# Designs tried in a protein design run: designed miniproteins, single chains, continued (5). Part 44

Each design is a single chain, and the fold is of that chain. pLDDT is the mean over its residues in the fold that is shown.

## One batch from the design tools (miniprotein)

Design m17609
Fold by ESMFold2-Fast:
Structure m17609 (fold): chain A 81 residues (1-81)
Amino acid sequence: SMEEDIERLRQLAKELGLPDEVIDALVRTAREVFKNMTPEERKEALAGMERDLKRIAEDLKKATSPEQKKVLIKRYLDSLR
């Protein structure tokens, strides 16, 4: 179901140690975009969102300054729209 897919994204983001701001924005965006998707479209969107989450998590681990982390988070949030 759509809610199970959204909860899966939330749990993944928590496991990756992403800040609550990112998790909340992700859940809000996923709920909005999934509403009008077929199950197949939602499966593809879910896979893409999971890839993007893993990428930002890895980038944040490699970031050496608070300013760099802030820029990476803002870029990710802007990509969600």
Scores: mean pLDDT 85

Design m17610
Fold by ESMFold2-Fast:
Formats: structure tokens, sequence, C-alpha cells
Structure m17610 (fold): chain A 44 residues (1-44)
């Protein structure tokens, strides 16, 4: 699942890159999701 976690982070980064006008509340949700994905990576 390490590959899947990296792909999810990559998709989120691309979404932010393509949507610079993204709402702050959505950015907060994205930040929370990235933190959850990073915790999965720490389990390596």
Amino acid sequence: DLKKVLEEIKKILNYIKENPDIDQSVLDLIKKKIEELLNELKKK
C-alpha cells in the first residue's frame, strides 16, 4: 500500500496546483488527509 499512499499524495498535490483558488476549508481537509497518509508511510 506504500505505492497507493504516494499516488494519493501526488493526486492531492496536482489538484492544488491546478486549483490555486481552492477554498481554505477545503485546504484544511486536504492537509488532514495528507497527515493521515503520512502516518501510513511511517509504518514502513
Scores: mean pLDDT 73

Design m17611
Fold by ESMFold2-Fast:
Structure m17611 (fold): chain A 75 residues (1-75)
Amino acid sequence: SRAERQKELEREMNIQAARTSLELAKKSLEKGDYETARKYVENGLYFAQIANDEELKKEAEELLAKIDEKEKELG
């Protein structure tokens, strides 16, 4: 159906948005910009949840844990 094709396209768009956000989070984390990295992880998790992609949700949660660890090292 048209609705079924639309849902599939929306899911793919959300997967792409999640992947892009998480890649930007990784780059920000590598640069030591933990505030920006956290924001990108939050965006990535949001899109991963909409797409219902368990792998991307897990990747986002693991990146968030790494950011938390790095921020604690600074305190």
Scores: mean pLDDT 87

Design m17612
Fold by ESMFold2-Fast:
Structure m17612 (fold): chain A 92 residues (1-92)
Amino acid sequence: GMRNEELARRLIELAEEKGLKAEVRIEGSRLELVLEGLSVEQIVGLALRAIGLEVDGYKVEVKIEGDRVEIVIEGLSDEEIEAILEGLIEGL
């Protein structure tokens, strides 16, 4: 929805302000996130969030290459996408 697109834009803006590169795509129930320029602590934090989502029953794919993390999550409601994006914004 419009709210999730606004949150995605805010996440990209915040990431860029912190010297990161960010891409966010929302396609129905699918959320794709790419972040580059991450510290080890940021990578660990993202990995722990992804593990939590897998434990909660979501299908999550994570790829880590150096300082770049790609996360794909499927089967999300609009409310769940909103919560994930807000949590990522708060965590940066």
Scores: mean pLDDT 82

Design m17614
Fold by ESMFold2-Fast:
Structure m17614 (fold): chain A 56 residues (1-56)
Amino acid sequence: SMIDEAIEELKKLMDELGVDPLEREYFLALVRGNFDEARELRRKILEKTQEEIKKK
């Protein structure tokens, strides 16, 4: 399907750009419609971001 082709191209692009693994999985979960998984991944991303803010 066009969606499956788009997902494969998105994966390649994210890998080429060195996208963070958690952000990569988050976007893939959203595109697949796995909103429960995406919500959990977003929580982990926010925790990581909060730790980075504490270092500033």
Scores: mean pLDDT 80

Design m17615
Fold by ESMFold2-Fast:
Structure m17615 (fold): chain A 80 residues (1-80)
Amino acid sequence: SEREKLLAATVKINRLLVDAYDANTDEAFDKAIEEIEKILKTLSKEQIEQVRDALLPLARSLNPEFAERLEKVADEILKK
């Protein structure tokens, strides 16, 4: 179902955010952003907005600069 797809995407992106923060390297952050972008591209625009709004507070608490990159990627997909 679409709800199960959204939940699975949210869980996976959350894991990618935490793992990238734990690694704390530019390469790990770049790879996390690339993987998150791939996941977001499988979702509807409404689902992307829901995932962004749910995860952005966590991302900001972990790394504000990484959170800005995540927000930019989500917003760029939403504009297309």
Scores: mean pLDDT 83

Design m17616
Fold by ESMFold2-Fast:
Structure m17616 (fold): chain A 64 residues (1-64)
Amino acid sequence: SEVVEKLIIHELETFYGISKEDAKEIVEMAKAGASAEEIAERLVAHGVPREEALRLAERIIAAF
């Protein structure tokens, strides 16, 4: 869903300071079937706290 993609991108940009381009890459990873661990490590690389990254990754995957 385009609406769901835009909401996730907005959340990553607004609350985690991830650029729109990087947030779009994370969304595309989830749509391509990347694991929660792979998405969590990408989130950590962009500055998301490790303790939040796995839960955030699982929530992003669940949206697709």
Scores: mean pLDDT 86

Design m17617
Fold by ESMFold2-Fast:
Structure m17617 (fold): chain A 96 residues (1-96)
Amino acid sequence: SMLEELGELLIRAAAAVLALILQGKEEEAKKLEEEFIKKVREVVEDESLSDEEKLEKIKELLKELLKKLEEKLKELSEEEKKKVEEAVKHAREVFA
C-alpha cells in the first residue's frame, strides 16, 4: 500500500541520516533534509494538485532524498578506505 511504501522509505531515510550524523556528516545531512522539507512544503501548498498527486510527489521526493543520502554514505566508505591507504603508505615510508 502507499502508506506501507511511505513508512518504509521514511524509516530507511531516518536510518541513513543517523548513519551520516554518526560519521560526522551532520551538516551535509541537514542540508539534504532542509532541501527535502522545502520541496515538500511547495507540494503541500500547491492548490492546483489533488491530494493523490501531492502524496505521489512527496513519495518521489522521499525516494530522491534516500538516493542522495545513500550516495553520501558510499562516498564516506571510499573516503575511509583512502585514509587507511594513506596511513599504510606513510607507515611504509617511516619503516623503509
Scores: mean pLDDT 79

Design m17619
Fold by ESMFold2-Fast:
Structure m17619 (fold): chain A 68 residues (1-68)
Amino acid sequence: SLAERALEALRAGRVDEALELARKALEQSQEYGDNGTALTLQNAIDALEKGRVDLALRYLEAAVKRRS
């Protein structure tokens, strides 16, 4: 849900909103012990912080697909 919202925000060009939502999704994944999704979200956050929107989109898509 939060990862899907982060992906939608990034697709809409709302990088700041996507970054906030991705951080919340990371916290949730860590709470649930989903280390695979947490690592993917960490990579998405790192990409967003570096302005690598294309790379961040790929990581967010991967995070969403793991739970869909």
Scores: mean pLDDT 83

Design m17620
Fold by ESMFold2-Fast:
Structure m17620 (fold): chain A 68 residues (1-68)
Amino acid sequence: AAQPHVDKGQEYGRKGREAAEKGDYKTAAEYLEKAAEHFRKAAEIDPRYQIYADIAEKEAKEMREKAE
């Protein structure tokens, strides 16, 4: 089922955005990378979640660039 992966992706995405709001871009990138992994697993089951994986991957990359 895709739902457990969607739930984890959303949880890690929320934690990543919270870390970014605090200026902790390294921690934000790590959480958003985990979110992307879970959304990719969800997308393998249900392709409708591919956009969520793509967004999380883009956000993770942006946070990594800010951390450097």
Scores: mean pLDDT 87

Design m17621
Fold by ESMFold2-Fast:
Structure m17621 (fold): chain A 81 residues (1-81)
Amino acid sequence: MSLLEKIEAISEEFRKKLDPLQAELTKLDREYIEALKNGDEEKVKEIREKMLQVRDEIAKVLADYNAKYQPLLEELKKELE
């Protein structure tokens, strides 16, 4: 597998993990707005906690892919420089 193929594979893996997390945030945003309209303070708090958990998971996915991506970028730079 070439360096470009490895980079593409990591990007594809990242997209597959990030897409469902972004979809979950969109769902939680809708539930948050409805809870606010209904004055359901307990549900607002619950949804906020879930949103924070999903955002934390997104941050972890981003950190993992940066760690995998940076060595491949450095390897690619050495071939191009």
Scores: mean pLDDT 82

Design m17622
Fold by ESMFold2-Fast:
Structure m17622 (fold): chain A 60 residues (1-60)
Amino acid sequence: MSDEQKAAANRIASEALSLDDPEEAYRYMKEGLVKLGVPEEAAERAARSVVAHIERDKAA
C-alpha cells in the first residue's frame, strides 16, 4: 500500500469513530476502505474493530 492509501485509511477510521451510530460507522468504514482498494474481508475486519471501539466507549 502507498503512504497516500494509509493516510486515507486513517482519515476514514477517524471519521467513522466520530459517528454516534455504530451501524453508520461500520458502513462508512467498510465502504471507504473498499473504495481505496482494500479487500472486502480486510475492510470488514477493520469496520468491526471500529464498531467494537465505539461500543466500548458507549458502555463506559
Scores: mean pLDDT 77

Design m17623
Fold by ESMFold2-Fast:
Structure m17623 (fold): chain A 89 residues (1-89)
Amino acid sequence: TRRELELEGGVKVGLALIIIGVHKATKTPLTEEEIEKVEKLFREAIELYEKAGNERGKAEALRQLGDFYEELGKHEKAAEYYEEAERLE
């Protein structure tokens, strides 16, 4: 159902933010595998929110993914996701 898709999306965002938060707190850089895991979690969450018709959830997940790329120094990539989020409102 729509609610199940939204809950799954929220869990995936939460897991991504926990991974990021632990590394920020310890000031330890993410490994390539951890970066790919975080990217996959955000992409899966974005798809779930899209399927649920939850534009607000999708926009927030896109902004969080943008913030993640900013933290990695990938400013151009971050800007793309911020722009996509802005188009949703």
Scores: mean pLDDT 88

Design m17624
Fold by ESMFold2-Fast:
Structure m17624 (fold): chain A 94 residues (1-94)
Amino acid sequence: KLEEAERLTELALSEDPEVAREAIEKLGELTKDKDPEVRLKAVEGLTELARAHPELAELALEAVKKALEDKDRKVVLKAVAAALEIIGVLLDQE
């Protein structure tokens, strides 16, 4: 599952926006995984994807918002940092 989150992030860094969009949806599902390490990795992947594909940053932000209510403090803190980073990407988008 950690390998799945890493693979999705690598695919999302490709130049194909359709692949990136599918990766956001799958990473969003992984933010609900039973393993907090998987959820943490998914949030990291969503942040990286938003930086690589600013046009998808709003979709990535929506996926990260759910992690803000996570029971694991480390996941919540990472989600806050991710949300701020993604908002920065959105503000820089022309």
Scores: mean pLDDT 78

Design m17625
Fold by ESMFold2-Fast:
Structure m17625 (fold): chain A 66 residues (1-66)
Amino acid sequence: SREDHLHHLDVLEEAYRLARRAGDRELMRALRRSLLDLARWLRGRGDDETAARAEELAEQGERELE
């Protein structure tokens, strides 16, 4: 369900916040890839809203890793 996907996204968001606070750039890059993979999967299922949110988080992560 969309609620399950939103929960998965929230877990990835929290994991990213923890990785950022720890300065773990390798983990941040891995989590960004997971967000993009989730977004592609969600778009294939027609959940464009949750996919867009995952893409936004991945884009923010890319800017922070520059």
Scores: mean pLDDT 80

Design m17626
Fold by ESMFold2-Fast:
Structure m17626 (fold): chain A 66 residues (1-66)
Amino acid sequence: SAFAERMAARIEAAGGTREAILEAAREVARALGFPEEEIERLLELIERNEDTSAVIDEWAARRKVE
């Protein structure tokens, strides 16, 4: 999905540190127009070192962004 691809690319470009990943995730989600509560959920998952791909895929599916 386009959302998952954009998120993955930005996170990879950020260099893999937790801080850089959090910044990249916030920037991408904000730019794509996700509501603040969804952005905060993603950041929570990253902080807890959980898999964020499921959340990103759910957002893409819900918004029908292919």
Scores: mean pLDDT 64

Design m17627
Fold by ESMFold2-Fast:
Structure m17627 (fold): chain A 68 residues (1-68)
Amino acid sequence: ALPELSEAEREAVRALIRDWVEALRLNPDAPLPPELRAVLEELARAVDAGDWDGAIRIYLEWLERLRR
């Protein structure tokens, strides 16, 4: 299972995800690694669907992937 987050931590992660998705929308042609772009696009889809639990899951799974 993914790590448990407090409500304050969930709010902080939601704010971070919003900032990242907004940055991608404002700069769609930004030179990003393909893997990072794919993650940001997946986050954007979850946010657009109102699936914040899914967005947080995607974020945490990406952080675990960075630890490899």
Scores: mean pLDDT 77

Design m17628
Fold by ESMFold2-Fast:
Structure m17628 (fold): chain A 56 residues (1-56)
Amino acid sequence: MKAIAKKDYKATGPAELDLKKGDEVEVTRVSADGRAIVRTKDGRLGVVPLEYLELK
């Protein structure tokens, strides 16, 4: 599932990704605590808060 970052996100831990507003990512999984596992166009995987993503 495609998603776009709604605003800049700075990773707070090693499992998380930095995002810039407007970055396109693929959501591979959503957890019950409101976090998403995403894949960037560069092939990186990591966790970001779902609230920072606009699902397409």
Scores: mean pLDDT 80

Design m17629
Fold by ESMFold2-Fast:
Structure m17629 (fold): chain A 97 residues (1-97)
Amino acid sequence: SAEEEAAAAIAAAEAAKAAGDLRAAGDAYEKAGDAYAKAGKLKEAEEAYVRAAVLYREAGDEEKALEAEINAGIMHIKMAVEGIEPADVEAARAAAR
């Protein structure tokens, strides 16, 4: 399952951190974020991408850190959109007439 894939990726990230491989740890958290996103677990995906960004920045990989921050931002926006009730959408359409 995507949940099991995410759990395996997090375990790999912790092993990489213990080995001092911050970039590999970042890659593993990014993989966990991707797995959570596929499962529709947007909050867990955001948290995994944020952790990947921190690890990439500590590894000196600013490009990968920025990519992970963008992915975290996309998860945040998707959660905001999913929180919009049909009644709120209808009210917004009525106000735009």
Scores: mean pLDDT 83

Design m17630
Fold by ESMFold2-Fast:
Structure m17630 (fold): chain A 95 residues (1-95)
Amino acid sequence: TRAQQLRIRAQTLRAQLDTLEAAGAVSPEEAERIRELIRRAERAIEEGNLEEAERYLDEAAELISEAEKRASLDTQIAVSVIELQGAVEIAVLES
């Protein structure tokens, strides 16, 4: 059913949020905001307000997507810094 699909989506988003929080990719404030959206979606599903539930899950998914993008960029920046440090160390060793 549509309600079952939305419940599965809510569970998936909660798991994604837990992963981001464990990785330090979201602030406590962002994590709380996303959890609140998921809770509101779950309540809307329970009440049969499936359109409202989908809207809350879409908002939660957008915030999770933005956090994942930031985490990816932070990883790329860290790799670039390591590469620059490696190049400097090689230059010192060759000098």
Scores: mean pLDDT 78

Design m17631
Fold by ESMFold2-Fast:
Structure m17631 (fold): chain A 62 residues (1-62)
Amino acid sequence: SEAAFRAGKGLHKNGQYEAAIAAYKLADPENPEVLRLLGEAYDKLGKTEEAKKYYEKAKKLE
């Protein structure tokens, strides 16, 4: 969902990382931009292993 992706980016910009992750998960899971931003949000929460997995998924779809 394009609307979910835009909502997620807004939440992420405001530092609301958990809410941003929830919104990104409602967006297109095959979009590498969504997966990269999920990785960034997980990194901000200190969840480095989760972040790495999303970065790798994004790279595979690139």
Scores: mean pLDDT 83

Design m17632
Fold by ESMFold2-Fast:
Structure m17632 (fold): chain A 72 residues (1-72)
Amino acid sequence: IEEEIIERIAELLRKAGLSEDVARILARTLYRLLKEERYDEAIQLLREAGLSEEEAERLLEEMKELIRELEE
């Protein structure tokens, strides 16, 4: 389940324009930050990867929904 969620987060990041390698590394960190409800740090990480604030906020909500659906 954890690896499945991480792979799907990586897919969302790739669709947003990140390379596969960057998306995979970030997906693992983002999954952990989201599980710990460290949303501000997740937004910062996405923005450091080159996403706009609007894109980062949208992806954060998509990732939160994905985790909710697959873990609950």
Scores: mean pLDDT 81

Design m17633
Fold by ESMFold2-Fast:
Structure m17633 (fold): chain A 96 residues (1-96)
Amino acid sequence: SESLEVYKKRLEEDPNDAVAYFMLGLEYYEQGDYEKAIEYYEKALEIEPDAMTYYYLGEVYEELGDYEKAIEYYEKAIELDPNFETAKARLEELKK
């Protein structure tokens, strides 16, 4: 995996690098900085909608206890990828 500085440098060269925004979101998520994780995931989604990014955004909101937003983002992940079994399993658990 690449460091935060590598992804930030990629964004200096290409501010529309959706993958770099997603990777920054993932790095902040791993650090427990959920606010920054959300910020960077949302930036990635503004550039290019992606099922995996919606799924991780759902996980962040679940960690924050915002189950309504977690459900919303898991549903968006499934809309983009109807075979996203992990997102479907999480959605079923949250709807109980």
Scores: mean pLDDT 87

Design m17634
Fold by ESMFold2-Fast:
Structure m17634 (fold): chain A 70 residues (1-70)
Amino acid sequence: SEAEKYYNEGLKYGKEKKYDEAIEKLEKAVELDPNSKIARESYLYKALVYKEMNKPEEAQEALKKYLELK
């Protein structure tokens, strides 16, 4: 699906430490398939990316959304 494609692109950018691009792709994955397993996993990786960026408040918000979709 398109959501899975954006999720995978987000993971690729995250591994390359292109964190802004990673967040953009993960947000697109959530927008295309909200309340899904892909959206849940996208929020988890957004939380991890925000932690690497030293943005703890954004990381906590993303983690909250991940938990809400479980």
Scores: mean pLDDT 87

Design m17635
Fold by ESMFold2-Fast:
Structure m17635 (fold): chain A 72 residues (1-72)
Amino acid sequence: KVEEVRELLEKVYEALKAGDLATAEEYNKKVIELGHELLAAGDEETVREILELAAETGRRIAADPAAVAAAA
């Protein structure tokens, strides 16, 4: 599962570089889901790093005008 998280994080990063916020959000959700599974397994350090990156990704998505319009 750790390898799956790494692959998803790479896909999130690639999507952000491409400006594809929808794809980045989709992969970021999967990262968060796997992060919860790793937390249940007791890998606190790995989960912390994953959640930090997920929070950064979420902030970038939330700063998008389209995301603000969707929330209204």
Scores: mean pLDDT 68

Design m17636
Fold by ESMFold2-Fast:
Structure m17636 (fold): chain A 78 residues (1-78)
Amino acid sequence: MEEAKKLLEEAKKALEEGDYEKAVELAERSIELAKDDPELIREAAELKVKALMMAGRTEEAVEFGLEMSKKVKEIEEK
């Protein structure tokens, strides 16, 4: 899914530039568009967790990371 991958690359760039809020937003959109692609969802989720941690939103990062880890496992096991 080209659009989801493009958003993930843009999110990585935002993270490198220190725009953590933009990185979170782009990673979220990448996850939404990835649908049932577990590898892409995992990469985007990992980036969002990292961006949330760098933004000081540590509690949200932990909660989101646990939720997405469970969701990715459910997709992979089907």
Scores: mean pLDDT 77

Design m17637
Fold by ESMFold2-Fast:
Structure m17637 (fold): chain A 70 residues (1-70)
Amino acid sequence: SLEEELKKLEEELSKLLEDPNATKEELKEKVEKLIETWKKYAESQPAEEQPVLLEIIEIQKKKLEEWLKL
């Protein structure tokens, strides 16, 4: 499921952040995949829940994009 894929991607990103050998390219690819999967998850939810979920995703996306610029 998309929910299980999200949990897996979040765990993989967390592990990558703790890995001193992780490249910025690997981090960027994982972040991009996580954002893509978050959007797919939001689109799979009831229409009444989508606006709130998409707003949360946009906030998280901006935070991650800003972090990747460092």
Scores: mean pLDDT 78

Design m17638
Fold by ESMFold2-Fast:
Structure m17638 (fold): chain A 50 residues (1-50)
Amino acid sequence: MLTEAQRKELADAFGDGKLSKDQFRAISKAARSASSEDDARERIWHAFKA
């Protein structure tokens, strides 16, 4: 589960367009493989930090 600080950082990255093409691709793949919204957020966070 993501912390409040991690959720804010992820939201800021999406809003500010700080994602690279590789991060965007990894995030899309992570979201598609998730079984729930919480799982999707955690997988997206790991893809963002990779």
Scores: mean pLDDT 69

Design m17639
Fold by ESMFold2-Fast:
Structure m17639 (fold): chain A 84 residues (1-84)
Amino acid sequence: MEEVKEKIEKILKETPGVVDYKIGAGDFIFAVVDLQAASEEEGRALLDEIVKRIEKELPDYVVTGALIAFEGDRLTGLLLVEKK
């Protein structure tokens, strides 16, 4: 689980448009991410891109992305990462 958390953290650090993130790990891994976006649609597209990238790097895991909030030029999303 910690190794998976580290891979997710690296992906988030390397993704342009990720402003901030917080990751929790236990039986499940979750991340709250703040994304720079001019619109909710743009922010959702960036969140989907992050989901696809994590799934590509972690093929034994399922990733669910959800919109929490969109305020000003920032989208806050939730990522849930579960083993298949």
Scores: mean pLDDT 81

Design m17640
Fold by ESMFold2-Fast:
Formats: C-alpha cells, structure tokens, sequence
Structure m17640 (fold): chain A 68 residues (1-68)
C-alpha cells in the first residue's frame, strides 16, 4: 500500500517498540527512499541502538552515511 512518510515513520517506531527488527529494517530503508531527513533517521538509529537492535541501528547508520 501507499504509506506516507509520516505513516512509514510511525510503523518504524512501532516495529522498534515491538522488537520486530526485520520490520524496523524494512521501514528504515523505505523512509530513506522517500526522502526522510537526517534528523528523522538519527532518531530511529538512537532508538534501535537503545533497544539492542544492532542490525536495525546499522541499517539506519548506513542510510545516514549515504545522505552525507
């Protein structure tokens, strides 16, 4: 379905809070594709890292580096 950037961010946050790392990675990548800001991606990096989601955190870091 056609999720907006705001809906994709909400789904990423829900996936991280639910411990669904695979879904979190998918939504982080989709957010990068739809032009999410560095600030939005950094927030997801910090939250994933605090939850011990190493792969989701590394995914967020990788897309952040592409924006630099």
Amino acid sequence: GALSKEELKEEALRAIEAGDEEAAIQYINKLYEVGASKEELLELLVLADERGMDKAAQTALAVLKKLE
Scores: mean pLDDT 84

Design m17641
Fold by ESMFold2-Fast:
Structure m17641 (fold): chain A 66 residues (1-66)
Amino acid sequence: MTLRVTLKGSVERQIGILLRLIGDEDLVVEKVGENTYLVTVTGDEATAERVLAELKADPDLEVEEV
């Protein structure tokens, strides 16, 4: 599953979110814009569903499936 993720909120919040995404071994993160990233989930389907739910629950993130 590949997600387009746009980071919002404060600079400190954006840095914290980015470090969490980059630190996740089940995620491949590619920068495609100033605050926009492609996040590919390399884990199983259950991991992909959990990651999607967690990202969509964050009000400082805009998340779209691609």
Scores: mean pLDDT 80

Design m17642
Fold by ESMFold2-Fast:
Structure m17642 (fold): chain A 65 residues (1-65)
Amino acid sequence: SIELDTDAGMVQIYLSSLGYDAKVEVRDGKLVITLESKDEEERKKAEEEARKVAEKLGVEVEIER
């Protein structure tokens, strides 16, 4: 869906603006967010931010580490 592709782009830009290394893709009708930080605590913070923005956009999210 073009709407999901737009949401993926917005989430990618948002996480990058916060300094998190992440890749956002659309897969199986949801956003798949791959957290690339080597620091466990930084990955947890990135996941929390990703879930918050996904909830605000009303999209389903899957986190990969």
Scores: mean pLDDT 80

Design m17643
Fold by ESMFold2-Fast:
Structure m17643 (fold): chain A 97 residues (1-97)
Amino acid sequence: MEDVLEEIGELLEKKDPKGYEKLSTLLEKHPDPGVREHAAIVLGEKAPEELHPKIVQPLVKALKDDSPLVQTAAADALGIIGGEEANNALKELLEKN
């Protein structure tokens, strides 16, 4: 976990968009729920507005993750990002819970 997060941290410090692409991949495919949770948090807090259309769908899918921690992190990230698609996904989640 640390080695992957360190590499991503370096890309984010350099403002390289590849850092956010790697985070989206970790969120969708990494076996460790702690890594997926961290990826969702960083995407919500640090992703620039121009990348929001590319990260909303991975975050919406993460609302149905098998880990409650990942589900919560994805919901928080979508709340930070905002917009019609993110708000509609959060509304549907709240209406079903």
Scores: mean pLDDT 77

Design m17645
Fold by ESMFold2-Fast:
Structure m17645 (fold): chain A 58 residues (1-58)
Amino acid sequence: SLREEALEAARRLAEAILAGDEEAARAAEDTLVRVAILGGSELGQAAADLAKELLAAA
């Protein structure tokens, strides 16, 4: 589902940022942009909020 793809991309983005992996971070951002376009602003916001929470918890 788009929701599962969005949340998985958010987790991958947080992991990539914490690891300093620029290529993985860009790939995850591209996926998030795609699912936000298809799934709407609420899904995009939920994914962004998850990524922020994961980064803050680290």
Scores: mean pLDDT 80

Design m17646
Fold by ESMFold2-Fast:
Parts: sequence; structure tokens; C-alpha cells
Structure m17646 (fold): chain A 70 residues (1-70)
Amino acid sequence: SKIENLEKLKEQLRAEIARVQADIDSYEKERKENPEKKEEYDFRINVARLALGAAEYMLEKVEEKIEKLK
């Protein structure tokens, strides 16, 4: 069913969001432990935050579609 496929996509997006959040947390920890690499980790964090925003936006749109089908 269309709802079942969207629910699967929603769970995949939640897993991706959790993974990206874990990456950000890891980079923030590495930045604190290695201040000489601050610029490298700041860049990685910024890229990860853009990916996070995109995934969160897609999740919102998937949830809206599920709600309209119920």
C-alpha cells in the first residue's frame, strides 16, 4: 500500500537523521579533543548540518503525505 511504502521511507529517513546527528556529535567531540583541527571539523559539521536539514525537510513532507492519506 502507498501508506506502507511511505511509513518505510519515514523510518529510513529517521535512521538517516540519527546517523547524521551521530556524525555531528562525533565531529564536535573530535573538535574539542583536537583544537588544531577546528577548521576541518567546523567544515564537516556545517556539511552534516546541511544534510540534516534536507533529511528533516523530506521527513516532514513524508509525514504530511501520510496524514493526508489517513
Scores: mean pLDDT 88

